# Designs tried in a protein design run: designed miniproteins, single chains, continued (2). Part 51

Each design is a single chain, and the fold is of that chain. pLDDT is the mean over its residues in the fold that is shown.

## One batch from the design tools (miniprotein)

Design m5746
Fold by ESMFold2-Fast:
Structure m5746 (fold): chain A 77 residues (1-77)
Amino acid sequence: MTKEDLINAFILLLSIKGKSPEEIKEILEELEKKPEEEQEKILKEADEELVKEITELLTSAVDAAIKKNKERLLKKL
């Protein structure tokens, strides 16, 4: 995984968390001011967080779909 891939993952994570494009830009500018080693640590942690956030969103969406389908099936009875 390249640094660019990690930055793209970080942007996606911030977007999922509801950050505006303007807030994301400010966060990225602040990240660029940090030492390279600190940037790598933050980006790696963000990549792990993104995997968790996507997994939780998918799990919640599946659970919500199952619940709605069960309620619709019960109403048909």
Scores: mean pLDDT 77

Design m5747
Fold by ESMFold2-Fast:
Structure m5747 (fold): chain A 94 residues (1-94)
Amino acid sequence: LAEEALREVREALRYVQEVPRTGREAYNKAMEELSEAATLLFKLSDQDPRAAEALREVNLATGHLAKGYRNPEEQDKHVAEAAEHLRRAAELLE
């Protein structure tokens, strides 16, 4: 339920924050966790408006992380934006 989605969002945030340190390995793990979080939140979104808002934030984080991968010069900026969206998703699910 919301608590399970919160755990997945927090796991995704952990990997996103490691991307500048471990690069591709953390990126792959972050994208995997983001996909799992989005799937869980999508299932909840029809019944919980906070899950729908959190899903939007997770999707924005995924987009920023992908942009950081394609543009290494702006990776720090996009990783920071992704982390901010995931923090917002976590706050919505608390």
Scores: mean pLDDT 83

Design m5748
Fold by ESMFold2-Fast:
Structure m5748 (fold): chain A 108 residues (1-108)
Amino acid sequence: MSREARLAEALALVEEFLEGVLRIMEESPEVSPEQLEEIRELARRTLERVRAVLEARRDAPLEEVTAAVIGLLGDFVVEVLERNPALSPEARERLLELFAATAERLRA
Protein backbone atom coordinates (compact mmCIF):
# COMPACT_ATOMS: atom_id res chain seq x y z
CA MET A 1 0.00 0.00 0.00
CA SER A 2 1.27 3.53 -0.76
CA ARG A 3 2.07 5.92 2.11
CA GLU A 4 -0.82 8.18 1.02
CA ALA A 5 -3.22 5.19 1.11
CA ARG A 6 -1.94 4.18 4.58
CA LEU A 7 -2.48 7.72 5.95
CA ALA A 8 -5.96 7.90 4.36
CA GLU A 9 -6.81 4.53 5.99
CA ALA A 10 -5.52 5.82 9.38
CA LEU A 11 -7.70 8.95 9.09
CA ALA A 12 -10.75 6.80 8.21
CA LEU A 13 -10.08 4.61 11.29
CA VAL A 14 -9.85 7.75 13.48
CA GLU A 15 -13.18 9.04 12.09
CA GLU A 16 -14.77 5.58 12.69
CA PHE A 17 -13.38 5.57 16.26
CA LEU A 18 -14.71 9.07 17.10
CA GLU A 19 -18.15 8.19 15.65
CA GLY A 20 -18.13 4.98 17.73
CA VAL A 21 -17.34 6.94 20.92
CA LEU A 22 -20.18 9.41 20.19
CA ARG A 23 -22.57 6.46 19.66
CA ILE A 24 -21.59 4.90 23.03
CA MET A 25 -22.11 8.26 24.79
CA GLU A 26 -25.45 8.88 23.00
CA GLU A 27 -26.68 5.42 24.12
CA SER A 28 -25.67 6.19 27.76
CA PRO A 29 -28.73 7.48 29.70
CA GLU A 30 -26.47 9.17 32.30
CA VAL A 31 -24.99 11.50 29.60
CA SER A 32 -26.92 14.79 29.32
CA PRO A 33 -27.50 16.59 25.97
CA GLU A 34 -25.03 19.28 27.14
CA GLN A 35 -22.36 16.65 27.91
CA LEU A 36 -22.94 14.97 24.52
CA GLU A 37 -22.50 18.36 22.78
CA GLU A 38 -19.21 18.90 24.69
CA ILE A 39 -18.00 15.42 23.63
CA ARG A 40 -18.90 16.19 19.96
CA GLU A 41 -16.78 19.38 20.20
CA LEU A 42 -13.91 17.38 21.79
CA ALA A 43 -14.16 14.82 18.95
CA ARG A 44 -14.05 17.63 16.33
CA ARG A 45 -10.92 19.16 17.98
CA THR A 46 -9.28 15.71 18.21
CA LEU A 47 -9.91 15.08 14.49
CA GLU A 48 -8.35 18.52 13.69
CA ARG A 49 -5.29 17.60 15.82
CA VAL A 50 -4.96 14.24 14.01
CA ARG A 51 -5.14 15.99 10.61
CA ALA A 52 -2.47 18.49 11.77
CA VAL A 53 -0.17 15.65 12.94
CA LEU A 54 -0.60 13.79 9.61
CA GLU A 55 0.32 17.01 7.72
CA ALA A 56 3.25 17.98 10.00
CA ARG A 57 4.68 14.43 10.00
CA ARG A 58 4.19 13.68 6.27
CA ASP A 59 7.88 12.66 5.94
CA ALA A 60 8.18 10.94 9.35
CA PRO A 61 8.29 7.12 9.71
CA LEU A 62 4.78 5.57 9.73
CA GLU A 63 5.46 4.06 13.19
CA GLU A 64 6.05 7.59 14.62
CA VAL A 65 2.90 8.94 12.93
CA THR A 66 0.85 5.97 14.22
CA ALA A 67 2.18 6.42 17.79
CA ALA A 68 1.31 10.16 17.71
CA VAL A 69 -2.24 9.44 16.45
CA ILE A 70 -2.81 6.73 19.09
CA GLY A 71 -1.55 9.21 21.73
CA LEU A 72 -4.11 11.83 20.61
CA LEU A 73 -6.95 9.27 20.72
CA GLY A 74 -5.78 8.16 24.20
CA ASP A 75 -5.83 11.79 25.41
CA PHE A 76 -9.36 12.12 24.01
CA VAL A 77 -10.55 8.97 25.89
CA VAL A 78 -8.99 10.21 29.16
CA GLU A 79 -10.69 13.64 28.79
CA VAL A 80 -14.08 12.02 27.99
CA LEU A 81 -13.83 9.75 31.07
CA GLU A 82 -12.68 12.62 33.36
CA ARG A 83 -15.52 14.91 32.20
CA ASN A 84 -18.14 12.13 32.55
CA PRO A 85 -17.50 10.51 35.99
CA ALA A 86 -21.14 9.24 36.13
CA LEU A 87 -20.57 6.90 33.15
CA SER A 88 -21.61 3.30 33.85
CA PRO A 89 -18.87 0.64 34.16
CA GLU A 90 -20.32 -0.94 30.97
CA ALA A 91 -19.98 2.32 28.96
CA ARG A 92 -16.41 2.81 30.30
CA GLU A 93 -15.51 -0.76 29.27
CA ARG A 94 -16.97 -0.22 25.77
CA LEU A 95 -14.92 3.01 25.36
CA LEU A 96 -11.66 1.35 26.48
CA GLU A 97 -12.32 -1.73 24.29
CA LEU A 98 -13.05 0.47 21.24
CA PHE A 99 -9.80 2.42 21.89
CA ALA A 100 -7.75 -0.81 22.22
CA ALA A 101 -9.27 -2.27 19.02
CA THR A 102 -8.66 0.98 17.09
CA ALA A 103 -5.03 1.18 18.32
CA GLU A 104 -4.42 -2.41 17.11
CA ARG A 105 -5.95 -1.63 13.68
CA LEU A 106 -3.78 1.52 13.39
CA ARG A 107 -0.60 -0.51 14.17
CA ALA A 108 -1.49 -3.28 11.64
Scores: mean pLDDT 86

Design m5749
Fold by ESMFold2-Fast:
Structure m5749 (fold): chain A 75 residues (1-75)
Amino acid sequence: MKERKAAAAVYLYEKGKVSKEFVDRLLEHYGISREKARKLAEELRKRGEITDEQAEKLVNSAADELNKEEIEKLK
């Protein structure tokens, strides 16, 4: 699941739909390298296993995870 969310973030970043800062934070949070996430995004795109809608849903879920972690660290 983490790898798919990371790949979705990279996929949307390449389309200009998410910031680099968001992708960097998500990759740090999951412990996934940018290269690994990009390779997985390319594979999922080639197999037709990721759509814009699916990627947005995965990224929104990942953003919620990051927001909760950030709020907890500030407290």
Scores: mean pLDDT 77

Design m5750
Fold by ESMFold2-Fast:
Structure m5750 (fold): chain A 94 residues (1-94)
Amino acid sequence: MMEELIKKIIETMEKVIEAIEKGDDETIYEKLGVTYLSKKAREKLLEKFKEQLELAKKAIKENPEKVYELVKKYIPKDEREAIFLGIKIAELAK
């Protein structure tokens, strides 16, 4: 169950990256709550999100116990919460 939640968090982050790369403004709004983005802001958001995804994957590999504790504390109810939790997981990689 916990491993399935972690997998869903990572998959949701990957969907956000794909939406940003494709310029899918509707999906970006639904998952992140951001509206109009300039080209520079979109490029910066993509770079940061790719970095956060790699850090989250690193945290899951290197500190799975801490990741499990974080997921237990902040069980995501929707995709936006899953994304924010993914960012928190990424912070554990440093």
Scores: mean pLDDT 79

Design m5751
Fold by ESMFold2-Fast:
Structure m5751 (fold): chain A 78 residues (1-78)
Amino acid sequence: SLEELLRKYLGLSEDEAREVAAQLKATPPEHKAGVLAGALARFDRELTDEQIEELAKALGVDPETLRRAARAVSAAKR
């Protein structure tokens, strides 16, 4: 499930993963990658390419779009 992937890859608690998953489910498809990138920034997490692909599949978004959003967040932290 999306909540399990968020717990596994972002290290979120059960409650945090449930909150983020609910936000993502309520978000239009074209904005899901941006919302997830914001969560990565908020929780100070970096994902591998494989983790990005699994989350993208669970969200129904393009993995390349999510990868670009995550890289933009990482670059902004430098």
Scores: mean pLDDT 78

Design m5752
Fold by ESMFold2-Fast:
Structure m5752 (fold): chain A 69 residues (1-69)
Amino acid sequence: MVSRQQQLDVIFEASNRIQSLTSDVTLQGEYIQRIVDLVNSLRDQPLSQLRKAVEEELRRIEEEIKKLK
């Protein structure tokens, strides 16, 4: 089980990365919500699995942002 603080730390780090990839506040909100939903779905997994899944999702988000330009 991942602690609330560990979940918030992962979301905060992911949010900062998303904000660096796009200045569009609507897209920022959509992608941050996608990360929040992912973290919530993995709340019972070890922190290492949570971090790996978030890093893989962030990579996909970066690719999606590049395609929208």
Scores: mean pLDDT 81

Design m5753
Fold by ESMFold2-Fast:
Structure m5753 (fold): chain A 92 residues (1-92)
Amino acid sequence: SAALREELALLNAEISSLKREIKTLEEFKKLSPKEVAEILRKEGLDPKLAELFEKMNQEEHEKYLEKKIEELEEKIRELERKKAELERQLAE
């Protein structure tokens, strides 16, 4: 039961982290590709990703971010299914 509670806590933390990442990507959808590239450069994040955003037009920017959000939402659904199973095991 202690191991299952630890796994549940880690799953909750991962789900929360992914939800925060989706929120960041949704804010990026409100910005131009060049503005996103500038933020990534200022934060010292992946220089190749910043260069990719700088070269994007608005349509490519929106499509890229929508695809990433969909991938994260699917990962959250998978983790929530695993969480439900662990919660069932903890109730037994």
Scores: mean pLDDT 85

Design m5754
Fold by ESMFold2-Fast:
Structure m5754 (fold): chain A 81 residues (1-81)
Amino acid sequence: GAGLEALKEALEKVKKAKTADEAIEYLQEGERKAEEAGDSLSSMGLGSGIMAASVGKSLGLSDEETIKLAIKALEGSIEGL
């Protein structure tokens, strides 16, 4: 469905992101697209990625480590769908 495709698209963009802020931007774009598609599960999965990245930033992790946390959250969400 369109929501799952938005989540998968966001994951691929996050994997190519160079900064935590860039990764968060891609996740927010994906969440908006999933919400527009009416896919609450994919939207929540993207939200978990945003939360993981925000936690990484608050802990002072590097951009690389923060992006890795977001990727893990998104991959976990896809596996749970």
Scores: mean pLDDT 85

Design m5755
Fold by ESMFold2-Fast:
Structure m5755 (fold): chain A 79 residues (1-79)
Amino acid sequence: STEQKQEELLKRIKELLERLDELFSKAKEQNDVISLAVVTINKGALSFAEKLVESKSSIDDAEKTVDVVEKQAKDLEKK
């Protein structure tokens, strides 16, 4: 259902924000300006996705945004 997908996406957004906060702290300690910029942009994308989920206007676009952020977080965690 739409309600279940909304709840799942909000949970994923919360978990990704925690991962991005950890990546931000690590990048800041290493003076990695590029990773700081990437994390900041991805946090903005998650805020946008959260608004899409809350408004129920584009749940599929919110999911695509969350998927992209999750991939970028995973790539940053590997480097």
Scores: mean pLDDT 86

Design m5756
Fold by ESMFold2-Fast:
Structure m5756 (fold): chain A 89 residues (1-89)
Amino acid sequence: EMEKKREEALEYFEKLLKEGKVKVLGVRTETDATGEEVAVAELETEENPHVRLAVDEATLEALYEASKKGGEEVKEALALAVYVLEKAK
């Protein structure tokens, strides 16, 4: 089920990219303060020209649970998190 939601989130993010609502400036992997690897993205959105997003598996799972009852903002957050993790592989 999570894997299907991951694919749906990626498609939603591609739609945001096509519509010009989000621009990806770069994606990389960094080590956080706990020694775990996290995916980091630099983004440009209509609301904020400079966004730095750090995503790990725990963040993805939390966003997935929130997306079951969430609106468009939660779907956007999940789509961003999935995209960042996939790109940082």
Scores: mean pLDDT 70

Design m5757
Fold by ESMFold2-Fast:
Structure m5757 (fold): chain A 74 residues (1-74)
Amino acid sequence: SALEALEEAIRFLRETLEREGPASHAGGAALAGIGELERIKRDLEENPSEENKRRALEAAERAKAGVERALQAQ
């Protein structure tokens, strides 16, 4: 589900932030992503529309990809 995808992405980002630290390139990207995904999760929980589900899936994928790119750039 969209909620499960968001929760998986948030978990991955939190684990990356804990491992790399907030001052690292990947940790900084993870911190930014966590903030965005937590906001989207709140919106989805308040209104589980098809639009909000789609936004959640796209945002989760984008945030994970962004962090993976940052890890490669370190």
Scores: mean pLDDT 86

Design m5758
Fold by ESMFold2-Fast:
Structure m5758 (fold): chain A 69 residues (1-69)
Amino acid sequence: SEMERVKELRERTKDLSLGAQTLLFALERTGDLAAIEEAVAAGLANLDPEAQAEIRRAVAEFRAALAKE
């Protein structure tokens, strides 16, 4: 079930940043990695450098978690 998959995803990602967890949950819900990457890129364009660095860190954790599969 979807709820079982969400529970499993939470257990696998509990040690990641909230940003990385949010991106992984969005991917599980939508199944569209390209749309998520485009949304992140668009969002970054309007942020200050410190906020950009934090988002880039969350994206790096997100991509590393995907690569472990």
Scores: mean pLDDT 73

Design m5759
Fold by ESMFold2-Fast:
Structure m5759 (fold): chain A 87 residues (1-87)
Amino acid sequence: SEIEELIRKIAKELDLELSEEQIKELAKIIEENKIPLSEIRDILEYLKESGIPIEEFLKRMKEEDAREVVLEMQIDLGLRRIEEGLS
């Protein structure tokens, strides 16, 4: 899968440890919810920086509006980066 390969590549670049099952589940959610491929990096960067367990994130993506979850994640990531710039 193109999406699975992209997730593996970015996760490796970020030193983010994901199982093959987690990669497949994330890829499925991305495909089913028509999430832009450009947002995959933001998702993986958020997981790396927030330290949120991937299982909790995947559950939220499945049970809530996945696009809204991604938008909230991008806002949180942006706010965190601004706070770091002020320190």
Scores: mean pLDDT 78

Design m5760
Fold by ESMFold2-Fast:
Structure m5760 (fold): chain A 95 residues (1-95)
Amino acid sequence: EAIKKFNLGNLYLAESKLDEAEKAYLEALEIYQKLNDKEGQGKVYEALGFIYAVQNKLDEAIKAYEQALELLKNDAEKVTDLQEKINHLKSLIEK
């Protein structure tokens, strides 16, 4: 079940086990993609964006948040939050 892999990713993230969290989230993403679950996919990309940002992988973080934004575009609060995160990360790259 995709949600179990996603929750496992959240647990690893809480323990600062970033590599294990990324792996669990990617496994959740594969299941959500097979199910055509756009909301599930968006949640995974948001979590991956956070992991990449913490690792200072700014280009990868921006791409992950942009994918989350497209998948979650019907959620106005998520759109605002993701756009703010994208703008902040872009400001760090561009000065």
Scores: mean pLDDT 85

Design m5761
Fold by ESMFold2-Fast:
Structure m5761 (fold): chain A 85 residues (1-85)
Amino acid sequence: MVEELTRKMLEEARQIVLESGQQGGSLPAEVLNDPLVVAVAKGLISKLRYEYASHSEKDLELAEEYFEKARRLAEERARELVAAA
């Protein structure tokens, strides 16, 4: 189902971002330039800035916008995979 694939794609993208942060960017550039991975990364960075540095509502809003963008990208890819099967 599209919902299950969307959830898996978001979970994988989040894992890639967390692993990249811990390993200091040892992942291939092709993976780090994926729009889904980039959206998740920007969302997480904005949320961390809100919590630990800026305490600005603007950073919280940016985090929400990037996470919504990531969800839409994952859902679109999931729908394409289901349609191709």
Scores: mean pLDDT 75

Design m5762
Fold by ESMFold2-Fast:
Structure m5762 (fold): chain A 75 residues (1-75)
Amino acid sequence: AAPYRLKVTVDENTEYVKASATGADGGTEFVNEIKKVGNSKIEGVVGTVGGATVTAESYKGEKVASYPEQTVAAD
């Protein structure tokens, strides 16, 4: 499995992002907490597999935003 590099643009009030990856078969879930880099952009690595669906939500104490689902390219 290759690590997927999650890229999300967030507002300046976001402190962290929770990213979840579900395998293409729907059976495996990986949850990662990614800390903010810079003032309006979060980039991090989500441990996942090809064909997985990745979702992300931003937080500062409470959920700030949800981001569109991304599908990791199948190898």
Scores: mean pLDDT 61

Design m5763
Fold by ESMFold2-Fast:
Structure m5763 (fold): chain A 88 residues (1-88)
Amino acid sequence: SELEEFYKKNKLSEKEKEVLELVKEIFEKVKEYIKENPNASEEELLEKFEEELRELAEKLGLSPATVFEILRNSPTTLEFVRNLAKAI
């Protein structure tokens, strides 16, 4: 699978693998929302993204503010995953 190849290539820890699966789920939900709502405003897309990030925060036992700060300071998905795993 693409996920297993990514794990092997990037030598992710078990904790980082679990975080990546949750992050992937959130990104797929936002992607599906965009596909279903092609005329959605930037504001509506931002609200959906923030909603999914709040759900991610709850699943990880982190505050939403912490997750938003980590996202803002993580230039790649891999860095976002690693920084989230460090915060847990």
Scores: mean pLDDT 80

Design m5764
Fold by ESMFold2-Fast:
Structure m5764 (fold): chain A 87 residues (1-87)
Amino acid sequence: DAKAELEQQIAEARAEIERWLAANPDTPEEKRAVVRRLFDLVVEYAKKTLDYAVNGKELSPAEKEEQAKLSAEFAALRARLDALEAA
């Protein structure tokens, strides 16, 4: 079951992120927030993509716009994370 496999992968990835944050206690609060938000966006995007694929539905124009907004937010947060890592 693809949905069950995705949920399991999400749980494992979330545990890995929290383990990484625990191993790096000096990580600034802003970077911790960005990392967690990026993961949440990836999860939301993946769940929506799987749901549409499982239901065999073509994305409506409004749904495509919503995914484009999520993609733009992800790109902005990724750029912010890269800037924080370069500092």
Scores: mean pLDDT 77

Design m5765
Fold by ESMFold2-Fast:
Order: structure tokens, then sequence, then C-alpha cells
Structure m5765 (fold): chain A 88 residues (1-88)
């Protein structure tokens, strides 16, 4: 449902923050995984280095494999990293 295409790094971070605040950790991870291609493509278009993009992709993958009790903290960390990248 969220549209990540053509979004700035800041807008992506804002959408992800809203998802984390309004959805369960399981639903948030499912939304991130479903939209991963669009998220990473938008970050690349905005000039985020490939190393950072690969790190974010890896973090989302590992978050999906974590116990449910740890998933929210990992999602928070991922979103904070994207927010940091938006600050330049």
Amino acid sequence: EPDFTGKSVEEIAEILREILETKSPEEAINILRKNMGDILASLKKEGVPEKEINQIAAMVHFASMMPVEEQRDELEFIIEKIEELAEK
C-alpha cells in the first residue's frame, strides 16, 4: 500500500517511521520486504552509496529472522540509519 517510488531519503524515513508506529513488527517487516526493491532503488537514485544500501538490505533480511520481541528494536535501528542518511 505505501508508495516508495520517487521519494526522497527523508520521505522514505518518514513513511517507515509511520509504519513502525502504526503496524505490528511482523506487518512492518512484511511491508519493508515487499517494498524493498522500490526503497533501495529510491535510495540509490537519491545518491546513497551502494555500501549503505547493501547494509540496509542486509539489516532488513536479518530483522525478518529475529525473534518477534527483538524485531521492533531492529526496525527502529534501520529507520534511524535511514534518517541519518537523510541528514547528509
Scores: mean pLDDT 81

Design m5766
Fold by ESMFold2-Fast:
Structure m5766 (fold): chain A 106 residues (1-106)
Amino acid sequence: MEEKLDELLEKWKKNFNPLVFAALVKEAKKLLEKHGEEPVKTREEAIEAVKIVEENAEAAVAGDPEAEEKVTLAVAKLIVYFAKELGLSDEEIEELVEEFKKKQKE
């Protein structure tokens, strides 16, 4: 699980689209707040999120609503964690989201 977390972070770092990623981070933060969940602050919490995804992925794909919610929240936690690992501040995220809005079809 630790190696899987590091592999995901490296992939996000190398294939990084900052505008799309910033929009995902903002939505992930809103989703966590709506469900009363705190963002991950430690590497150990991020590893637990990977574990939740692995343990619940099959059930979520099969249409289990509880498993689907657990996977969705765990993915949201990982997105916020990756933003912190990439050194993105909340201010930088906000600036990138505004740039993303300018490039929307609307």
Scores: mean pLDDT 74

Design m5767
Fold by ESMFold2-Fast:
Structure m5767 (fold): chain A 99 residues (1-99)
Amino acid sequence: GGEEAIEGAKETKEAGKKEKNEEVKEKIFKGAEETEKRAENENEEIRRYTGEGGRYTAEGVKKGNREGGKKGAEMTVRAGRTENVETARNNERIAKEVG
């Protein structure tokens, strides 16, 4: 739900603060912004999967997996922009795999 999306965005932003690569940091913050925007999405499943993608992105960045954090952020943005629940779910799975 929306709560999960907000929590995912918060965790993503906190992880992004420690990223030293400017391009990766910008992608992480963009993913968090999309997660926050989708907290108000009408489809609860899309909000949930977008939030989970943000959490996995944050975890990857915290572990020093810069490439995984970058890919996770990109997949979270894609999840937040879709009206298709399966696409959001698949993007969450990819974020988890790369984190």
Scores: mean pLDDT 66

Design m5768
Fold by ESMFold2-Fast:
Structure m5768 (fold): chain A 64 residues (1-64)
Amino acid sequence: MSLEELRKKVEEMMAAVREKALAGEEVPQEELDELAELTKKVIELDPSYKDVLRAWQQEMLAEL
């Protein structure tokens, strides 16, 4: 899987997790684990993505 495909998948999974969290739904641990694993792969290929994740987490918490 290319870096572009990995980033797209992570972004789609983050959006799904955020929607569930905002709706007050429980996110399955398996989905969180998969997201974490894919995110680690993206960061390994592009370390700057760590800053994108921090921004996303900050935005998600601000919307709650």
Scores: mean pLDDT 75

Design m5769
Fold by ESMFold2-Fast:
Structure m5769 (fold): chain A 67 residues (1-67)
Amino acid sequence: SLSSLPEHSIYTAANLLVVGGDLARELGDEDSVRAIAEGLEDFAQRSPIPSVSELAERTARELREWL
């Protein structure tokens, strides 16, 4: 559960998804971009940290706009 993870672990998980999304866009991998956007959307809803949820929502929106 995200709520039971240390704050730094939640930030690390969010950062990995953000970096993965950026890399998938650079490679033109639409399937990976879609999967990462879906993961970020789920992460944003489940994260107990507002700043992390906002980052995840923004990044998912950017990935969806790229698709």
Scores: mean pLDDT 80

Design m5770
Fold by ESMFold2-Fast:
Structure m5770 (fold): chain A 80 residues (1-80)
Amino acid sequence: GLIDKIKTAAELLIELEISLQEKDLEKALELAKKLKDIVSQINISLKKLVDELIKALEEKNIEKALELLEELKKELVKYV
């Protein structure tokens, strides 16, 4: 259900933050792509944020990726 998808997204965000702290950009990109599949089933705005995150990771812009990660956390907290 929706709650299970939100929980999975939250877990992926935690793993993604850890991979960014470890500077494992390949792992971060893999996790971001999995996150996109989940959030695409929740909300279009979340999907757009994850698309921006994937782009930042492909550009190796860790600072922008962390900024987008914080925005994704804020948006997930607002779920219904």
Scores: mean pLDDT 85

Design m5771
Fold by ESMFold2-Fast:
Structure m5771 (fold): chain A 92 residues (1-92)
Amino acid sequence: SREEIVEKSLKEAEKAAEEVKKLTGKEKAAKLMKKAVETLLEGPGDPELREEAEKLLEEAVKEAEEAGGKEAGEIAAKPYELLVKLLQEEGE
């Protein structure tokens, strides 16, 4: 079910990107969030990619919160948090 994890994660990232854009008007926050999800998906077991993905997520949340407050930051974090859960359930 790795293919199902990839599909579900990318779909949730796209939904969150649309919501972040709607709430904040900031394309950058949406792009950074999607990039964080995509980076983690490239190598969930790679510590360097995991660190890069976490940095992208932190930047995405910061950009979202600056324009849309805590709610926008929470929406930006959701797809990455879901991906981490799905990866833990499957086993890395």
Scores: mean pLDDT 83

Design m5772
Fold by ESMFold2-Fast:
Structure m5772 (fold): chain A 96 residues (1-96)
Amino acid sequence: STLPRLSAEEFLEKLTKELEKEGIEVVEKEAVETPDLEEKKERVREAVKLAEEKKALLIVAATDPEVRELADELLAEQGAEAEANRPKKAILLVIE
């Protein structure tokens, strides 16, 4: 192997610890390991809705560029104006 890869769960744990150091509460976290692109996209859509309901910052880490583009589009549609104050709560989604 040319690069050591962290598992989705290992990356999720590392990112959770970094957010907690910054005073951000991780209210929901999920690691998704699936070859199905549509399942990955559906998980992003669900996380976006949950972030709206909980008024939390959504953080998505994904290896697939289509999944990342979907996350960016959905977050832009929800209006960047509503929570310009950095929320003290986060939802974390890691997708491999």
Scores: mean pLDDT 72

Design m5773
Fold by ESMFold2-Fast:
Structure m5773 (fold): chain A 118 residues (1-118)
Amino acid sequence: HMVDELLEKIEKGEITYEDLVKALTELARQGRHDDVARILLAAAENPETVELVVKIFKDAVRGVPKELRGFILLAPVGSAEKLYEILKTAIENLRKQGKVDDAKELEEILNNSLAKKE
């Protein structure tokens, strides 16, 4: 139920940063990594919520060396392939919105930590 309610809010562009962080933290603590990945991908696909994904990733990697940022994000997502797809989707949507600086920060995570599937 919680995942379906979150997906509905994301689709409507009505989810807040606080709602998203709270839900993702709880799902990650429960080991529900597939649900974490689904929620993040849905938020990355929606142009109204993609900035929330950027903020979550920036906050999660704050103070982490650039080379390790992808590994920090991999832990809650549970899959390098899913994390790659989330990052790629977010980057494409940010570029379409002219948010070049946010797109570059996510590209740095993709290229320096997860590497090489382009």
Scores: mean pLDDT 79

Design m5774
Fold by ESMFold2-Fast:
Structure m5774 (fold): chain A 75 residues (1-75)
Amino acid sequence: MEGVKKVEELGEKGIAETRNLADTEGVEKAAEAGEKYLEEMHKLAKEAGPEAQKVALETLGRLEKILGEAALAEA
């Protein structure tokens, strides 16, 4: 379904950008970017239905892991 694909694409883009920012500008900037992508995915997933919502939740878990690892590396 098109809505699921859009959430998947947005999620992968968000993960890539969050990782890049964590490596180049630090965890605070990475967290700001991750939050923006999560808000956009949440809006899309609400309209696309339960399968898109599941993809958004999986992406949230992946972003939390990336940010947690980056925060520990800076500590």
Scores: mean pLDDT 80

Design m5775
Fold by ESMFold2-Fast:
Structure m5775 (fold): chain A 60 residues (1-60)
Amino acid sequence: RPLPSEEELKRAAEGAARCAKELFGLEPTPEVARAGVVRGIAAGEGCAGIVQAVAELARA
């Protein structure tokens, strides 16, 4: 799959941030959520792994 567009990354970051808030009680910034999505995609992670990457960055 080709690299996601900026719009796809924004939507994925918003969704991952919402999931991180619901599952872990974290409020990642848009920048942290975007970075977590990029890290998860680069690692070949699915949806759950992407949310985990966002949560890890939000805890740093």
Scores: mean pLDDT 77

Design m5776
Fold by ESMFold2-Fast:
Structure m5776 (fold): chain A 92 residues (1-92)
Amino acid sequence: SMEAERLRKEIEELRKRAKELGKKADEAIKNKDIEKLKEIKKELEELLERVQELEARAVALGDLENSMDAGAVAVYVASLLVVTKKEIEKLE
């Protein structure tokens, strides 16, 4: 139960970070700011690795709820990363 609560908090922190990066990416896309998009891309790649680690830990614990929540955050981050990469390519 303590491990599940810790995972839940870490997943919520990463979800909040993902939403913040999503807003920053939207603004950088609107401004066609390639340098900021490259910075956001790096932060999204790091965030994706962290979320996948939390998902793997939840799976190892048999924690289906936290596994599914971490998976949902991973899908969001991966989708945002695809959009960010495409916009960088378009500006190059």
Scores: mean pLDDT 89

Design m5777
Fold by ESMFold2-Fast:
Structure m5777 (fold): chain A 81 residues (1-81)
Amino acid sequence: MEDFEKAVEAAKAGKPEEALLYAMAAVHELYEKRDLEGLERLIEELRELLAKEKDPKVKQALEQAIAFAETVIEILKKELA
């Protein structure tokens, strides 16, 4: 299973720590590939997952993952400029 798929499964299972860990791993893989469009797409998918989530702890983990991904995009944009 891809790291993002593991993040989705962890979120559905109510496991905030695992959801955050796998989401961060997916962000890191895209950063290593220098895939800016992939990172922007991942943020959109994380935002969709957040919009459907009802567990406040899982919501917080997804918000942290989105903030991390947004920070990584800004770093990558500066490195590519």
Scores: mean pLDDT 84

Design m5778
Fold by ESMFold2-Fast:
Structure m5778 (fold): chain A 55 residues (1-55)
Amino acid sequence: SLIRELAAKVKPQEAPTPEGIREEMWLIWAGVEKAIGREFSEEEVERLLKALEKA
């Protein structure tokens, strides 16, 4: 419903959410995949996520 979609859009406006940070991380990985000319495996994505969470 329209109300649920509006509520979901309002939530990210309160403060930088963990989901917002994850969206930016996905964009960075998409750029890296394009640079290397292949898609990452699930294991590679998990390793990158853990490395970035520790940084």
Scores: mean pLDDT 60

Design m5779
Fold by ESMFold2-Fast:
Structure m5779 (fold): chain A 67 residues (1-67)
Amino acid sequence: MITPLSLAAARLIIANPSRALSAREIAEALGVSVGTATRAASEVAQEVDGRYVISPEAEAFIRAYEA
């Protein structure tokens, strides 16, 4: 189940020009702990070298979920 926090994390990653954010960057932006940010990001993104990345398929799914 996508939570409001996971959706907020996904929106942050999609809005970033690199489409990749670390758990710490997500935590700072959302005002939550790194552990909470890691859990939320893991629901919508894949961890690659310490950064959370959303695939084009996952981005399409998130867009459809909000439609």
Scores: mean pLDDT 76

